# Ledger of designs, part 85: designed miniproteins, single chains, continued (3)

Each design is a single chain, and the fold is of that chain. pLDDT is the mean over its residues in the fold that is shown.

## One batch from the design tools (miniprotein)

Design m10939
Fold by ESMFold2-Fast:
Structure m10939 (fold): chain A 77 residues (1-77)
Amino acid sequence: SMHQEAVELAQKAIELAKEAMRRAEEEGNKEALYTAIAGALTAIGGEFMAQKGLDPREAVETAQQGLSLAQEALERA
């Protein structure tokens, strides 16, 4: 279901954000670190929306936003 897709996307975003945080710390890149944190929090929001039974499409879009932030942080780190 789409709500499961949102949860899976959120979990991937959180894992990617953790990786970005590690690289940002290694390079001393505070901007990448804060972007990774924002990505993780956004992904958690998408997961919460899915678990609460809110619109599955909006939950997926929120999780995708978190993933995009995590990817950007990783590229910047």
Scores: mean pLDDT 87

Design m10940
Fold by ESMFold2-Fast:
Structure m10940 (fold): chain A 98 residues (1-98)
Amino acid sequence: MQETIEKVNSTWTPGQQLAFNAAREWYETLSGPLAEILARGPLPPADRAALLALVREFERLLEELKNAPEAQHPALEERIRAVRDEILARLRALAARL
């Protein structure tokens, strides 16, 4: 499995590989909090809108990272991490409130 993942990654551009790693870290970080919130039923409209806006920004940054020159990768990775951490903070705040 490890060798297969490394071989697949070797065929990607550096930006595509970084975007995949960012998406994987996003899933690993947010899957638990997301499952907890989803088990509690529908989100309030304002909280849903705020989370959807952050998810769209995360997706936009991933697409930007895939197509960006290598010189821009560190700044884009930092922005992606900041958006991920904001989503996590909001999910944790919702879990505590609901």
Scores: mean pLDDT 74

Design m10941
Fold by ESMFold2-Fast:
Structure m10941 (fold): chain A 80 residues (1-80)
Amino acid sequence: SEKEELKEKLLKAKSIEERLDILIEWVEKHMGKEIAELLREGYENPSDELQAELEKLLNEEILKKLEELDKIVKEAADER
């Protein structure tokens, strides 16, 4: 499954930067490039303006996908 594939990639990642790249790639594939770019910018230069722009893009479907992603990330962290 896509969940197990993502979890395996996160478990094999050796750095915080590598994990971030895996997460951004997954977001781009499943939620779109615009959301992935905003999340990358938020990591590099966090701001209230970027947070507000991200919130405008978050609909119920995308929010559920982000919630599932957070769960996968936490499960992968616990297995390390």
Scores: mean pLDDT 71

Design m10942
Fold by ESMFold2-Fast:
Structure m10942 (fold): chain A 78 residues (1-78)
Amino acid sequence: GDSDLFDLITTSVNDLINQGNNHENNGDYQSAANDYQQGSDTLYNGAKASTDPGISDQLQKQGDKLNNKANDIKNKGN
C-alpha cells in the first residue's frame, strides 16, 4: 500500500542524501547538488503516486526541503 511505497521511497532518498552529504563534505558541490536533486525528484514522484493525502503531503514537504538544499549547493559552486 501507500505505507510500503513511503518506506521504499524513504529508503531510496536516504541513500541519495547520504551520497550527497559525502560529496558535499569532499567539496564536490556539483555531485552533491545532483544527488539532492534526484532525492527531491523521487519524493515529488512519490507524492504524485500516493493516494493517501497525508503521505503525499509528507513526501511533497520533504521534496521541497531537499530541492532547496540542492539549489543552495548549486549556488556554492557558482
Scores: mean pLDDT 84

Design m10943
Fold by ESMFold2-Fast:
Structure m10943 (fold): chain A 75 residues (1-75)
Amino acid sequence: SAGRAIFDTAMELLATPGTTVDQLAAAIARTSAETAPDNPMPESQARADAATLMKAKDPAVQELAAAVISTSHES
């Protein structure tokens, strides 16, 4: 599903040292476009979501935020 792919991509990048907001946003937007090409997530939304994930300091909060973001893009 689109949501699962976005979640897996976000969690992989959050686990990667040195990941930037720009890299995370680009990966989320690309995964959304690949899994939901008729209604891809706008780059502005992907950037906002990536910034939210990167601001979360607790790994459990990051995981929860990634799950919420991914779920909001499943029809």
Scores: mean pLDDT 74

Design m10944
Fold by ESMFold2-Fast:
Structure m10944 (fold): chain A 84 residues (1-84)
Amino acid sequence: MILEKRVREITVAGRKYRLTETIYENKIDIEVVDVETGEVLYRATYDIGNENIEQKSAILTTAAMLRVVGDELEREDPRLALRA
């Protein structure tokens, strides 16, 4: 069952992301959405067992954002980058 649902908007390099964290009894679902496009950039489910939920949440949330930012930078291939 869902215990808590947290929604946070994060701005990185002028771009807004919506991070949704859904906490269950023994797992966390994380989803990152681009606010401008509505595109889902990251989604993962993690099992937590008897670990500290707040600490695990912080680690997983940070990892998800690092993944999303890294993937966006790779999508803007510097070899194909054009001046606007």
Scores: mean pLDDT 71

Design m10945
Fold by ESMFold2-Fast:
Structure m10945 (fold): chain A 97 residues (1-97)
Amino acid sequence: SNSAKLYELMEELYEKVKAGEISVEEALEELVKAAREAGDRLGELLARAALLATQLDPESQKELEKLIEELGEKVKGKSREEVEKALEEIIEFLEKL
């Protein structure tokens, strides 16, 4: 499974961040690339949203938290496609900031 390979990469990158070898931003950029190359749309969207979130000021972080709560309730028990759509809406919001 491509998701299993991405999880392994995520663990490797997390250990490098803890060791001070790379930044959180650099780790997330590598996850975006890996997910994209693997054709994992959900993984790519999650990594992109996380990367954009690392660049937010405290006021924008609160706006993001509210949007995540609103979309999270809407997608509970829904299909993968609905989850991907919600993540695309989060990314569009973050890119407008």
Scores: mean pLDDT 77

Design m10946
Fold by ESMFold2-Fast:
Formats: C-alpha cells, sequence, structure tokens
Structure m10946 (fold): chain A 71 residues (1-71)
C-alpha cells in the first residue's frame, strides 16, 4: 500500500511538472502534490468519520491525480 501511494505521488508530481511547462521548481511541485493529496485525505476523513486507512490514502492519491488531469 505505502509503496503504491509513493508511486502515485510521483505520478502526480510528473503531471504537475508537465502542466506547469517548466515554470515550477521540484520543491514547488512536491509541495503542490502533497497539498492535493492532503486535501483529498481530509475530504475522505470528513465523509467516513473515522481515522484514515492505507486504502483511504491510496484513494486520496488517485483523486488528486484525477484533479490534476482535469484542471
Amino acid sequence: MKDRIQELFKEIERKIRERSGGKLSDDEIKTEASGLIARHMNEIMAQKQRPLTDKDRLEAAEKALKEVEKS
């Protein structure tokens, strides 16, 4: 689970970099990717009203990737 979440994190970073056209630094890209995942984790926690599981973190990362692709 955690390794798969890290793979999705890198995919989100890659999409943000492509989308920025080289205007963002690696640190800025990493910060944006982290922020997107955290936002989706907070939404899932609010909806389910329980502590996050590794499955919830994976779902948050997948939702973050889709958001980057649609923006």
Scores: mean pLDDT 78

Design m10947
Fold by ESMFold2-Fast:
Structure m10947 (fold): chain A 81 residues (1-81)
Amino acid sequence: SLEEINKKVEEAKKLFEEGNIEEAVKIITELIREYNVTDEEALQLFKQAYNYATFDKDFEKAIEYLEKAKEIIKKELEKRK
């Protein structure tokens, strides 16, 4: 559901703010798998969020890209209904 996606993304954002990259990435990976996210743009935005967090320690950018990926996924799921 869109509610569950919003909840998981907010949890991942909080974990990035706390510097807990491992748990944030786990939640994102579970979200991708559970909702069968195959949209290339959304997956690339998640990859960029991961890279900003893990290599640059830029959690503000990681959260920004995570939010962009969320919006694409929400639009894609609405098309499936």
Scores: mean pLDDT 81

Design m10948
Fold by ESMFold2-Fast:
Structure m10948 (fold): chain A 73 residues (1-73)
Amino acid sequence: GSSQLAQLLEEGKIAREKAEELAKEYGAKEIRVVPAEGGVLAYVFLEDGKVMLIFVKGKEVRVEELPEEEFLK
């Protein structure tokens, strides 16, 4: 329905904005935003080889820092 699409678009905006903030702060080589189960994921690939994973579900925002090696498994 229209309300579900509106929620996904808003979650996507939040995820992208958070990814852009982290990219500006730490320096990023790539940002990827992907729909997920009930929310949106964003991956921020940092110049130092780390990956920041952002998950947005409704009002909940989670940020995890992973080494690139662990992400590629």
Scores: mean pLDDT 76

Design m10949
Fold by ESMFold2-Fast:
Structure m10949 (fold): chain A 94 residues (1-94)
Amino acid sequence: GLSELSVPYSREDLEALAERTAAGDAAAGAALGIAAVVAQIAGDNAMAGYALALLGRAAVERGDLELGRRYARRAAELGETAGAAEVLARADAA
């Protein structure tokens, strides 16, 4: 079933993808987005929220503050409140 799906990335892999996304690697951003979707389908809200917070951080670092805030709100809905708060603070400081 869908619960048999697993995210093929560790937290360290997701952090590396976020750094590459912030640097302008669109393929890394797509991979990070896929990881978030797969985690949500698998019911891994902790990993999904973490990936969304990383996407939000990368969006803010690239100057897309509104996209960053949207990812942060979604991460918070999945329980990643600390990561979401960090992204929102970065967006407001930019």
Scores: mean pLDDT 80

Design m10950
Fold by ESMFold2-Fast:
Structure m10950 (fold): chain A 67 residues (1-67)
Amino acid sequence: MAEEIEKEVRRRAEEAGSDELDAEQVEEVVRKFESVLNPAVARAIVHEAREAPLSVEKAIEALKKAL
C-alpha cells in the first residue's frame, strides 16, 4: 500500500513536469486511496497543500503517515 501511494505521487509530479504537488493533485491521490487513508489526516494534508505546494518527498511521507 505505501509503495502504491509513492508510485502515484511520483507519477503525478512527473506528468506535471514538477517536483511538487499542488492541492488538486494531492486531492486526487487522496481520492484514489480514500478507503485506506485516515480521513482526518488526509484532509489535513490537502489543507497544507492549499497553503503551499508539497514536495514529492513531503507528500509521500505525509500520506504514508495517514495509513
Scores: mean pLDDT 82

Design m10951
Fold by ESMFold2-Fast:
Structure m10951 (fold): chain A 70 residues (1-70)
Amino acid sequence: SLEDILREAYEKIKEVIEKNKNKTLQEIGDEIRKVFEEAYKKLREAGATDEEIKQAFDELLNYADELIKK
């Protein structure tokens, strides 16, 4: 389901940030980008619309930003 794909993406972003707290923002950004690319592919294969993907990615990016700031 779309929810399961998004949950996996959220968990992967959290893992990337938690495991890389001592890394540069550029290095963290590269790993987060890979999570987004994988999620995009899975969401498209699951039949998500461009608008649904955009909304989900905006929320996912805000989540990542908040975790980095904490």
Scores: mean pLDDT 81

Design m10952
Fold by ESMFold2-Fast:
Order: C-alpha cells, then sequence, then structure tokens
Structure m10952 (fold): chain A 79 residues (1-79)
C-alpha cells in the first residue's frame, strides 16, 4: 500500500513524465509556458503535502531543479 506521501511523489513523477514526453514536440515558447505550469502544479502539491524526510526533499528538489533548468533554457531560446 502507498502512503499519502508516496502518492504525492507518484503524482509529481507523473507530471514530470508527461512534461518530458510533450517537450519533444514543443517550441521554446510553448516549453517555457508548460514548464511554468508544471512548476506551479508541483509547488501546489508540495504545499498540500510537504516532504517529511530528507530523501523526499532531495527527490522533489531535484525534479523542481530540472523543471527550472528547462524553463531557463527555453527562455534563452525564446528571447
Amino acid sequence: SMSDDEKMIAEIERLMKDFMEKSKTMSPEELKKKAEEVIRQVEALIRKHPPRTMQQDIEVGSMLSLLRMYKWAAEKEAE
């Protein structure tokens, strides 16, 4: 059985997978907007169920960092 924390991590992983698949066909402008959207969704999930362990903090922080890097790269290409 999965805890609420495990379900939260799984939902964030689902959002990341969807973003990665869709990113393959996006323009830089579309990628920027989608990255901003997914970052907002992940941050909202964290506020609802904040990480309780260092491992969860690392996992969530790593995924947010990756999304922010995609946004930064897309911004450079779009501007």
Scores: mean pLDDT 82

Design m10953
Fold by ESMFold2-Fast:
Order: sequence, then structure tokens, then C-alpha cells
Structure m10953 (fold): chain A 79 residues (1-79)
Amino acid sequence: MVKELVDKLYEELKDKVFSEEEVKKAGEELMKLLLEVEKNNDQETLDALNEARLILIQKGASEEQRTVIELKVLKKLKE
């Protein structure tokens, strides 16, 4: 379930310091994959990613953490 995946990723990454370069690359990859998902009208993947984003916002995750975790979630959903 999306919540279990997000909870696990947040716990693994909450104490990790991300470099600006790592976050930038993750953001660029996330944007590219999101455009592909939207173009393909993959509503199931979009709904799951929106749920993940809401959970992360409610947890108070940093913008850096959200970018990296959202990318990892999207990659798992597109398997």
C-alpha cells in the first residue's frame, strides 16, 4: 500500500542529508516521469503519487525529502 511504502521511505531517509546536486537530479527525473505519466493518462499512478505527497506533507517532510521520496514512490509504481 502507498502509505506503508511512504512511511518506510520516510523513516529510512528522515536523518539523511541530501546534497543540492542529488536533490536537483531527483527533481529533474521526477518531472520527466510525471510528464510521461500524465501523457499516458495513468490515473492510478497519479492518484497513488498524490496520496504519497499528502502523507509526506502531513508528516512535515522537507522539500528535499519530498522530492527524493516522491521519485522513489513513482519509480516503484511504474514497475
Scores: mean pLDDT 82

Design m10954
Fold by ESMFold2-Fast:
Structure m10954 (fold): chain A 55 residues (1-55)
Amino acid sequence: VQGEIDDYDNESLRVVVQLYCKDHDLPLPDEAFLEALKNACPQNLKEEIERVYYA
């Protein structure tokens, strides 16, 4: 995963996050999580996902 969250529409963001979760055996994100992630506007999507799940 690379690029800024602003480069993803809602469907692309959902697919990217779901693929990351599947690859790492994490639970699938719900819509509230995806909305929170989008609103945080992280520069690196992978780092933000890792921070949330592994904090």
Scores: mean pLDDT 61

Design m10955
Fold by ESMFold2-Fast:
Structure m10955 (fold): chain A 90 residues (1-90)
Amino acid sequence: MKKIELAEEDYPVVEKLTEMFVLAGLSEEDARRLAEAIVYTFGRKVTEITFVRYLEKVKKNDPTAEFKVRMVALEAPKYLLPDLTPRRKV
């Protein structure tokens, strides 16, 4: 049984986010978990508008975009499932 239910339209976004987070410096496993949780929590629409744009910039080898992607990856877990935050009392 699936622990996280994602719509079919969410899977491509999860993959894009995973690649973005890996480019930002996360491991593939951590990036995928974070991407799944972001899409699960915020939904595909928010992810497509916000994070896909960062993925495009990171793929262009933009140092500013890469740093922003890393910051977004660190900030987003604060509002995701609790088990994604290794430290934080929220």
Scores: mean pLDDT 58

Design m10956
Fold by ESMFold2-Fast:
Structure m10956 (fold): chain A 61 residues (1-61)
Amino acid sequence: SAMEEREKIVEETLELAKKHFSEEEFKKIKQQLDKLMEEGASPEELRLYKLILEQEVKELE
């Protein structure tokens, strides 16, 4: 279902954030994901947010 897909993307994004970002940045990322989920963001919107964070990780290496 779309809900299960959204939850999976959120979980994968939080795992990425926990590994590569500070506790302060992780908290902000979690708050943004919680907001997106509350606002009914599509799986595509959540994947775009994850992609942006993945690009930030690559640039910080």
Scores: mean pLDDT 83

Design m10957
Fold by ESMFold2-Fast:
Structure m10957 (fold): chain A 77 residues (1-77)
Amino acid sequence: DAIEEALREVEEASRELGELIKRGEKSDVLRLVGLKLRTIGLLFEVRLLAEREGRPEAVEEAQRIAKELSGLDLRIE
């Protein structure tokens, strides 16, 4: 379903972001910014899908995945 697909995309983007941060002193700043923006965009996508499908818990799950894999506290309000 759409939420499960969006959660997989959040996991993939967050994992890539986390790996890039691990090599921070050699990271491409444009790539880092791009991955951060993509991950935030995917979190908003999960939020919209969760509201549409009546699954608000998916937002907290997506934020948890993003934090665990990227190490960043990426929150949407």
Scores: mean pLDDT 76

Design m10958
Fold by ESMFold2-Fast:
Structure m10958 (fold): chain A 74 residues (1-74)
Amino acid sequence: EEAERERQALLTIFRGAVEAADLALKYGVEKARKIARENLTKELLSLGFDEETAKRLADVAVELGIGMAEVERE
C-alpha cells in the first residue's frame, strides 16, 4: 500500500512538472506557477498527503518544470 502510494505520488509529481513546463512555455512563468501549483497540490491531497507535504511537493515539482522550460528556451 505505501509503495503503491509512493509510485502514484512520483508519477503525479513528474506529470505536474511536465504540466508546469508546458504552461510556462505557453502562458509565462507566473501564470504557470499559479495554475500548476494549485492543480498538483489538489492531486497530492487526493492521494492522502497532508496539506503541508502536498504544497511542498507541488512547489518543488513546479519549480523543476519551470526550470526545464527556461533551459529549453535558451
Scores: mean pLDDT 80

Design m10959
Fold by ESMFold2-Fast:
Structure m10959 (fold): chain A 94 residues (1-94)
Amino acid sequence: SMEEIEKELEELREELLKAAERAIAQLAKDYNFSEEQVKELRERVEEALEEEYKKALELSKTIPFEEAKKKFERRVERRIMGLLLEAMEAQEAA
């Protein structure tokens, strides 16, 4: 059901956010990010998660849930990794 799909995607989103927050905390320590840099990076990650979550919910109406979930995980992982790498490269260049 759509209710079960929403719950599973919400749980996955929460797990991915927690993983991203741990990665951001580690990078902030390793690269000496300011509190402002950490806040901006967290906000960008949260925006990416929200956008991909909405896309996954819409996709789950037209394709099998397992496929929608896999696309969600793949897209989120790619976007978060890109944001983290961008932040690292900017700090190394400074």
Scores: mean pLDDT 87

Design m10960
Fold by ESMFold2-Fast:
Structure m10960 (fold): chain A 97 residues (1-97)
Amino acid sequence: AVDAAVATAEAAAAELDALAATASPEAAAILRAMAGLLREIAEAVRANTPEARRKAAVLLSAMGILIAALDIESGDEALAARAAALLKAVAAAVDAV
């Protein structure tokens, strides 16, 4: 469960970085910020302490604001939907720990 959640978060971060490479500068900044937060979530899940699990939950919750910002800045509904789907997959994997 922990290894699967870490792998899911790291894979999602890599995909967000790939999406950032072809996005506008403003959308790319948001996507890279999200990728950084997903890597922090992966490290928190890997630590697997109650404090780290609380940190991961808070960071996942905060990412909803970044999805909204991405939709506004990009005007690209498909891009925002893809980022939201990646976040949902990470949240499900973290909840399974």
Scores: mean pLDDT 84

Design m10961
Fold by ESMFold2-Fast:
Structure m10961 (fold): chain A 72 residues (1-72)
Amino acid sequence: DKEAKKLVEEIRRLSELARRSSPGTAEVYLERAKKLAEQLAKDPKYKKLAEEMIKESEEALKEAKKSTEESL
């Protein structure tokens, strides 16, 4: 439970840092946030919350990657 709570806090922190960063830097933070959310999803108790966090990270990551790739 305490470990899962720390993962939730770190994922939220990384998402906030990504919002305030350039697309390339945001991608690094979002990939890390997604990995932590996938770790959290292995716990059945937190699976629903983790899936929501994974979805949010994936959507933000898609936008960051498209911005970086389309900018040449």
Scores: mean pLDDT 77

Design m10962
Fold by ESMFold2-Fast:
Structure m10962 (fold): chain A 69 residues (1-69)
Amino acid sequence: MDELVELMRRAREGDFDARSELSVRVGEEVAKTVGPASTDEAAAKAAAKANEIIRELEKRAEERERREE
């Protein structure tokens, strides 16, 4: 998760490349955790997991941004 937190922090600072990489990395983390979206239920769980990961990354990135101010 450290790399994802760093990407989220950079994306929040306006780094467009970091935002693009973050989207790819979150998708990979979801696939590792939930597995492939083989059914509608699996797809819904994957989406929920992606949202949870993004929310956690935003929280961690905000905390880091606050410290480096």
Scores: mean pLDDT 72

Design m10963
Fold by ESMFold2-Fast:
Structure m10963 (fold): chain A 65 residues (1-65)
Amino acid sequence: GEKEAKKAGEYAYKAGGDKALAEKAYRFSLQGDGTKGGLYATGAGAKGGNSELAEKAGRYATKAS
């Protein structure tokens, strides 16, 4: 749902600090595309180096679907 999509975006931002990638993670998760939402969440983590927060963001992206 919307709450899980919002958490996906928040954790993606914490993982990488890239607001554009975090917004994409949120938007795709909100549209029910947990696969794309998770991909953008992981991409944000790759930029910031925090793979644990990126994985957490991806889990919320799939729950939002």
Scores: mean pLDDT 76

Design m10964
Fold by ESMFold2-Fast:
Structure m10964 (fold): chain A 67 residues (1-67)
Amino acid sequence: DELARLEEEARRLEEVMAKLPPEEQLMMAAQHMAKMMTTNPDSVHSMSEAEAQEKMAALKKKYEAAK
């Protein structure tokens, strides 16, 4: 299923992003979310939209604090 594949990729992305600096994490997360929103809005909804939004806000705040 496409859903299972997207879920697996999201987990892999999370691990890879954890090893990157905050600014790169934010950029990759933003690009990936933009692509997902455009291609499959339903899959973003399945990933808990509220959790994804809060994670992005936390990353953005951390990036701004690092400046």
Scores: mean pLDDT 64

Design m10965
Fold by ESMFold2-Fast:
Structure m10965 (fold): chain A 67 residues (1-67)
Amino acid sequence: MLLSREEARVAIRLVVDAYNANNPDKTYSLSDAAIDKLYDESGGDLAKLVALTMEKLNSSSSGTIGA
């Protein structure tokens, strides 16, 4: 499924919110620039977008993830 940027922002925020709910010691926030970069890297594909977002969350320390 190919997403618009706005649909991708909603999808990424839902993934981040779910991740934070399950990992309270590692609270994350993504900037709009980081979301836009993930969207560009995914080519708008939902499955790839989710996979890239999860990899970023798992590989990063808690806090704001930049672009």
Scores: mean pLDDT 73

Design m10966
Fold by ESMFold2-Fast:
Structure m10966 (fold): chain A 58 residues (1-58)
Amino acid sequence: MKAVEELIEKLEKKAAEKFGEKFAEELRKMMLGMYDAGASIDLIKDRFETTMKMKERE
């Protein structure tokens, strides 16, 4: 698997473990959409971390 695909898979798994499958699916779609739009790996990681923190604070 390519490094970016492997990263997205790992992040999806973390989201699923914390907040469930539906939230993880939504995050996966968002991250893949960002990657397809040319976003950097760092930007994808930052957006993931921000979204996870926002969900945790709810």
Scores: mean pLDDT 80

Design m10967
Fold by ESMFold2-Fast:
Structure m10967 (fold): chain A 87 residues (1-87)
Amino acid sequence: MLRGRVEVTSYGVKTSKEKFDEAVREGLARLRERARAGEPRSTETLVADGQTITVRVEAPTGEEALELIDRAEEALDRGVYSVVVHE
C-alpha cells in the first residue's frame, strides 16, 4: 500500500482544461526531479492565466513519492481526471 498523497489545489480565475493539465504535468515533473534528488515531500506552484495551481507530494520515501507521481501523470494522460486529488 502506498503511504502518502499527491494533492492539486488551485485558486483564482479558472484557465482552460488544456492549460490546467499542462501546468499540473509541469508541476509533477518538478516534483519527480526533487523526489529523485532525495526530497519525498515537495510543493511546486504554477500560474496559468489567472489561476494559481499548486501541486504537492508527501510520502515517507522518494521511491513512494515517485510511484505516486507516476500514477498521477497516468491519470491525466488517460483523461480520467482534470484534477488529481488524494482520497
Scores: mean pLDDT 75

Design m10968
Fold by ESMFold2-Fast:
Structure m10968 (fold): chain A 107 residues (1-107)
Amino acid sequence: SAREIELKLTIMGARLIAMDTEVRLLIRQGKIDEAVATAEREAAHLKSVLDEVREQLAANQDDPRAPELEQELRRLLNRIAETYKRIADETGDPRFQQIADEFSAMA
């Protein structure tokens, strides 16, 4: 349902904020490999939820909220890409840039 899609997008957004906080904390502690591992695990989880959201959007194209939810998804994908890009820019580690590029391509 459209409400289930909305809740999934909300949860994805909350997880992104939590990941950004945890990754930045690990970076400050000099734990770069642990920060990358955390970022990669959260990216994999977000991609899994993204696939489910896309399937549910396709199944609910007749819902009057579908265009709004598609816009929310695009905004969220751009926000994910920008978050990883900021981490890449701050660390110089190309592994964060790779994740940013993947989400940017999905938007």
Scores: mean pLDDT 87

Design m10969
Fold by ESMFold2-Fast:
Structure m10969 (fold): chain A 77 residues (1-77)
Amino acid sequence: MKEKVEELKKTADELVENFRRAAADPRLGLTPETILNYAKRFAEFLKERGKKLGVPDEEIDKIVEYLLSKARELAAA
């Protein structure tokens, strides 16, 4: 179980880094609304992946909230 939770966290960290890079790219013109919409889609992806891996719902919810929290920080910048 610990390894599966760590895999899901690593996936979330990679998605956060992708958001950070995309938000820093002026060619993409990302608005706060666009960042939050992408975060919602990635949160759905993490939830589905976590369920398939057999990660408990409570752990999935924490990892999803971590992703959404980081996306909100990027949107507020």
Scores: mean pLDDT 79

Design m10970
Fold by ESMFold2-Fast:
Structure m10970 (fold): chain A 94 residues (1-94)
Amino acid sequence: TIERTLEMGRAIAQAAGVAPDLTLEQARADYEQAVADQQQGAQVEPLTPLESMPLEEALRRQLEEALRNAPLVVNNPNASEASKAAAKALLEVA
């Protein structure tokens, strides 16, 4: 589900300290609009992530920064189990 994907992305970004102010409601509304448009139309040509909605582009950029830091979190002896789990989830989603 789109909402679950956005919720996971937000949780991962918050755990990595990348996007603390990203609201799921804002992300959901904008992303549902884009998904509905895609489902109504035939997929003729693939869209690049950078050409997606501004919100999706911003979220992707935040997740990329979190992904770069994820290995450091996983290997950090001072990191909590929750932080390591979030970092591992991010690596699996990417």
Scores: mean pLDDT 55

Design m10971
Fold by ESMFold2-Fast:
Structure m10971 (fold): chain A 85 residues (1-85)
Amino acid sequence: MPSLSQIHVEANDEAIRRVEEYRKAHPDATDEEKAQAARRIAHEVVEEYKKKYNIPDGIAHIWEHELFVNALTTLMTGEKVVIKP
């Protein structure tokens, strides 16, 4: 089993990958649409990883918030946000 830190990095990388796909598909998205996409993607990725690795609810909740902020920053700035292990 990968470490919790490694799973966190992988989850973030997956969320950023999905928001980059969203950005390419929706170049004219509004800030509100970007925020909605970031929330949805962060939630979906965290729920998938929570089920796969049996991540506790409290940790998953923290990760969803962090991944949302990182996803939104990536969509707003065009710069990919990476988490270092």
Scores: mean pLDDT 86

Design m10972
Fold by ESMFold2-Fast:
Structure m10972 (fold): chain A 97 residues (1-97)
Amino acid sequence: SSLYISLVGELMRLLADAVENPKGLPTVRRVVELVMKALDAEKKGNYDEAIKNLEEAREEVRKGAEEGRISKDTAESMIEVLEKLIEQIKAKQAAQA
């Protein structure tokens, strides 16, 4: 859907900002991997798997901020976008129950 593409685009812009700190690169790479897995799972109707991958991405961002690998402001913005993606997938799952 257009909303998922827009949210993913916003997340990718935030991830690009995080890469300015070289220490953040492993966290950014892992978050991208988890988000891509979540989008593939959502496309296949595997909503539980999609939610799981986005929740793991959120925790990777939180840990990265706590360890100083990404800025707190960028991490808070990423977490907000990831939470919006999780809510959208949960709503879609509930509508198809």
Scores: mean pLDDT 83

Design m10973
Fold by ESMFold2-Fast:
Structure m10973 (fold): chain A 105 residues (1-105)
Amino acid sequence: SMEEIKKLVEELVKAMQAGDSEKAFKLVQKLRELGVSVDEIAEMIIELGKEKGKPQLGEQLAARLKVVHETAEKLRQIGDLLDEKLELERRGEDPSEVIEKLKEL
């Protein structure tokens, strides 16, 4: 399990360096399915960077992963709230609470 996780993190670093966003996304999903959090993946990227003599690159890739993840989560929340707002409006129900949640994102 740990050896598989380390190999996936090494593949993720290579995908991120190559700008292969689709492969990077799939590797992050697979790591998360194995119970590894995005914060843990970021820590492993930093450690791998130190082991390979490239600590600054590891720090930069880890920071990028966190920003991309936070942005994706916010976009998902916005999408869900927009869908809820439209459904409430379609039913003639008050969307005010959902609109306030959207403003806070």
Scores: mean pLDDT 85

Design m10974
Fold by ESMFold2-Fast:
Structure m10974 (fold): chain A 73 residues (1-73)
Amino acid sequence: LSEEEKKAKIAFLDRLEGLLIPRAASVDPELARRLREAFRRAKEAIERGDEKAYEEELERIGELAVETEALRG
């Protein structure tokens, strides 16, 4: 990953985290905790240049987001 790509990916994750964590916390504090851990790992993967780990954590974030919305209605 280039430095510009890393910055873009981290900015994307920061925006998404700000949106998803309050939604998850409103229904299940444990979901919010797991989601925070996935975001942390994704950012760490970006910093290391580990594209595979980044993709795996993005998939996990997506799964947790779907679970959050299912619990919301």
Scores: mean pLDDT 84

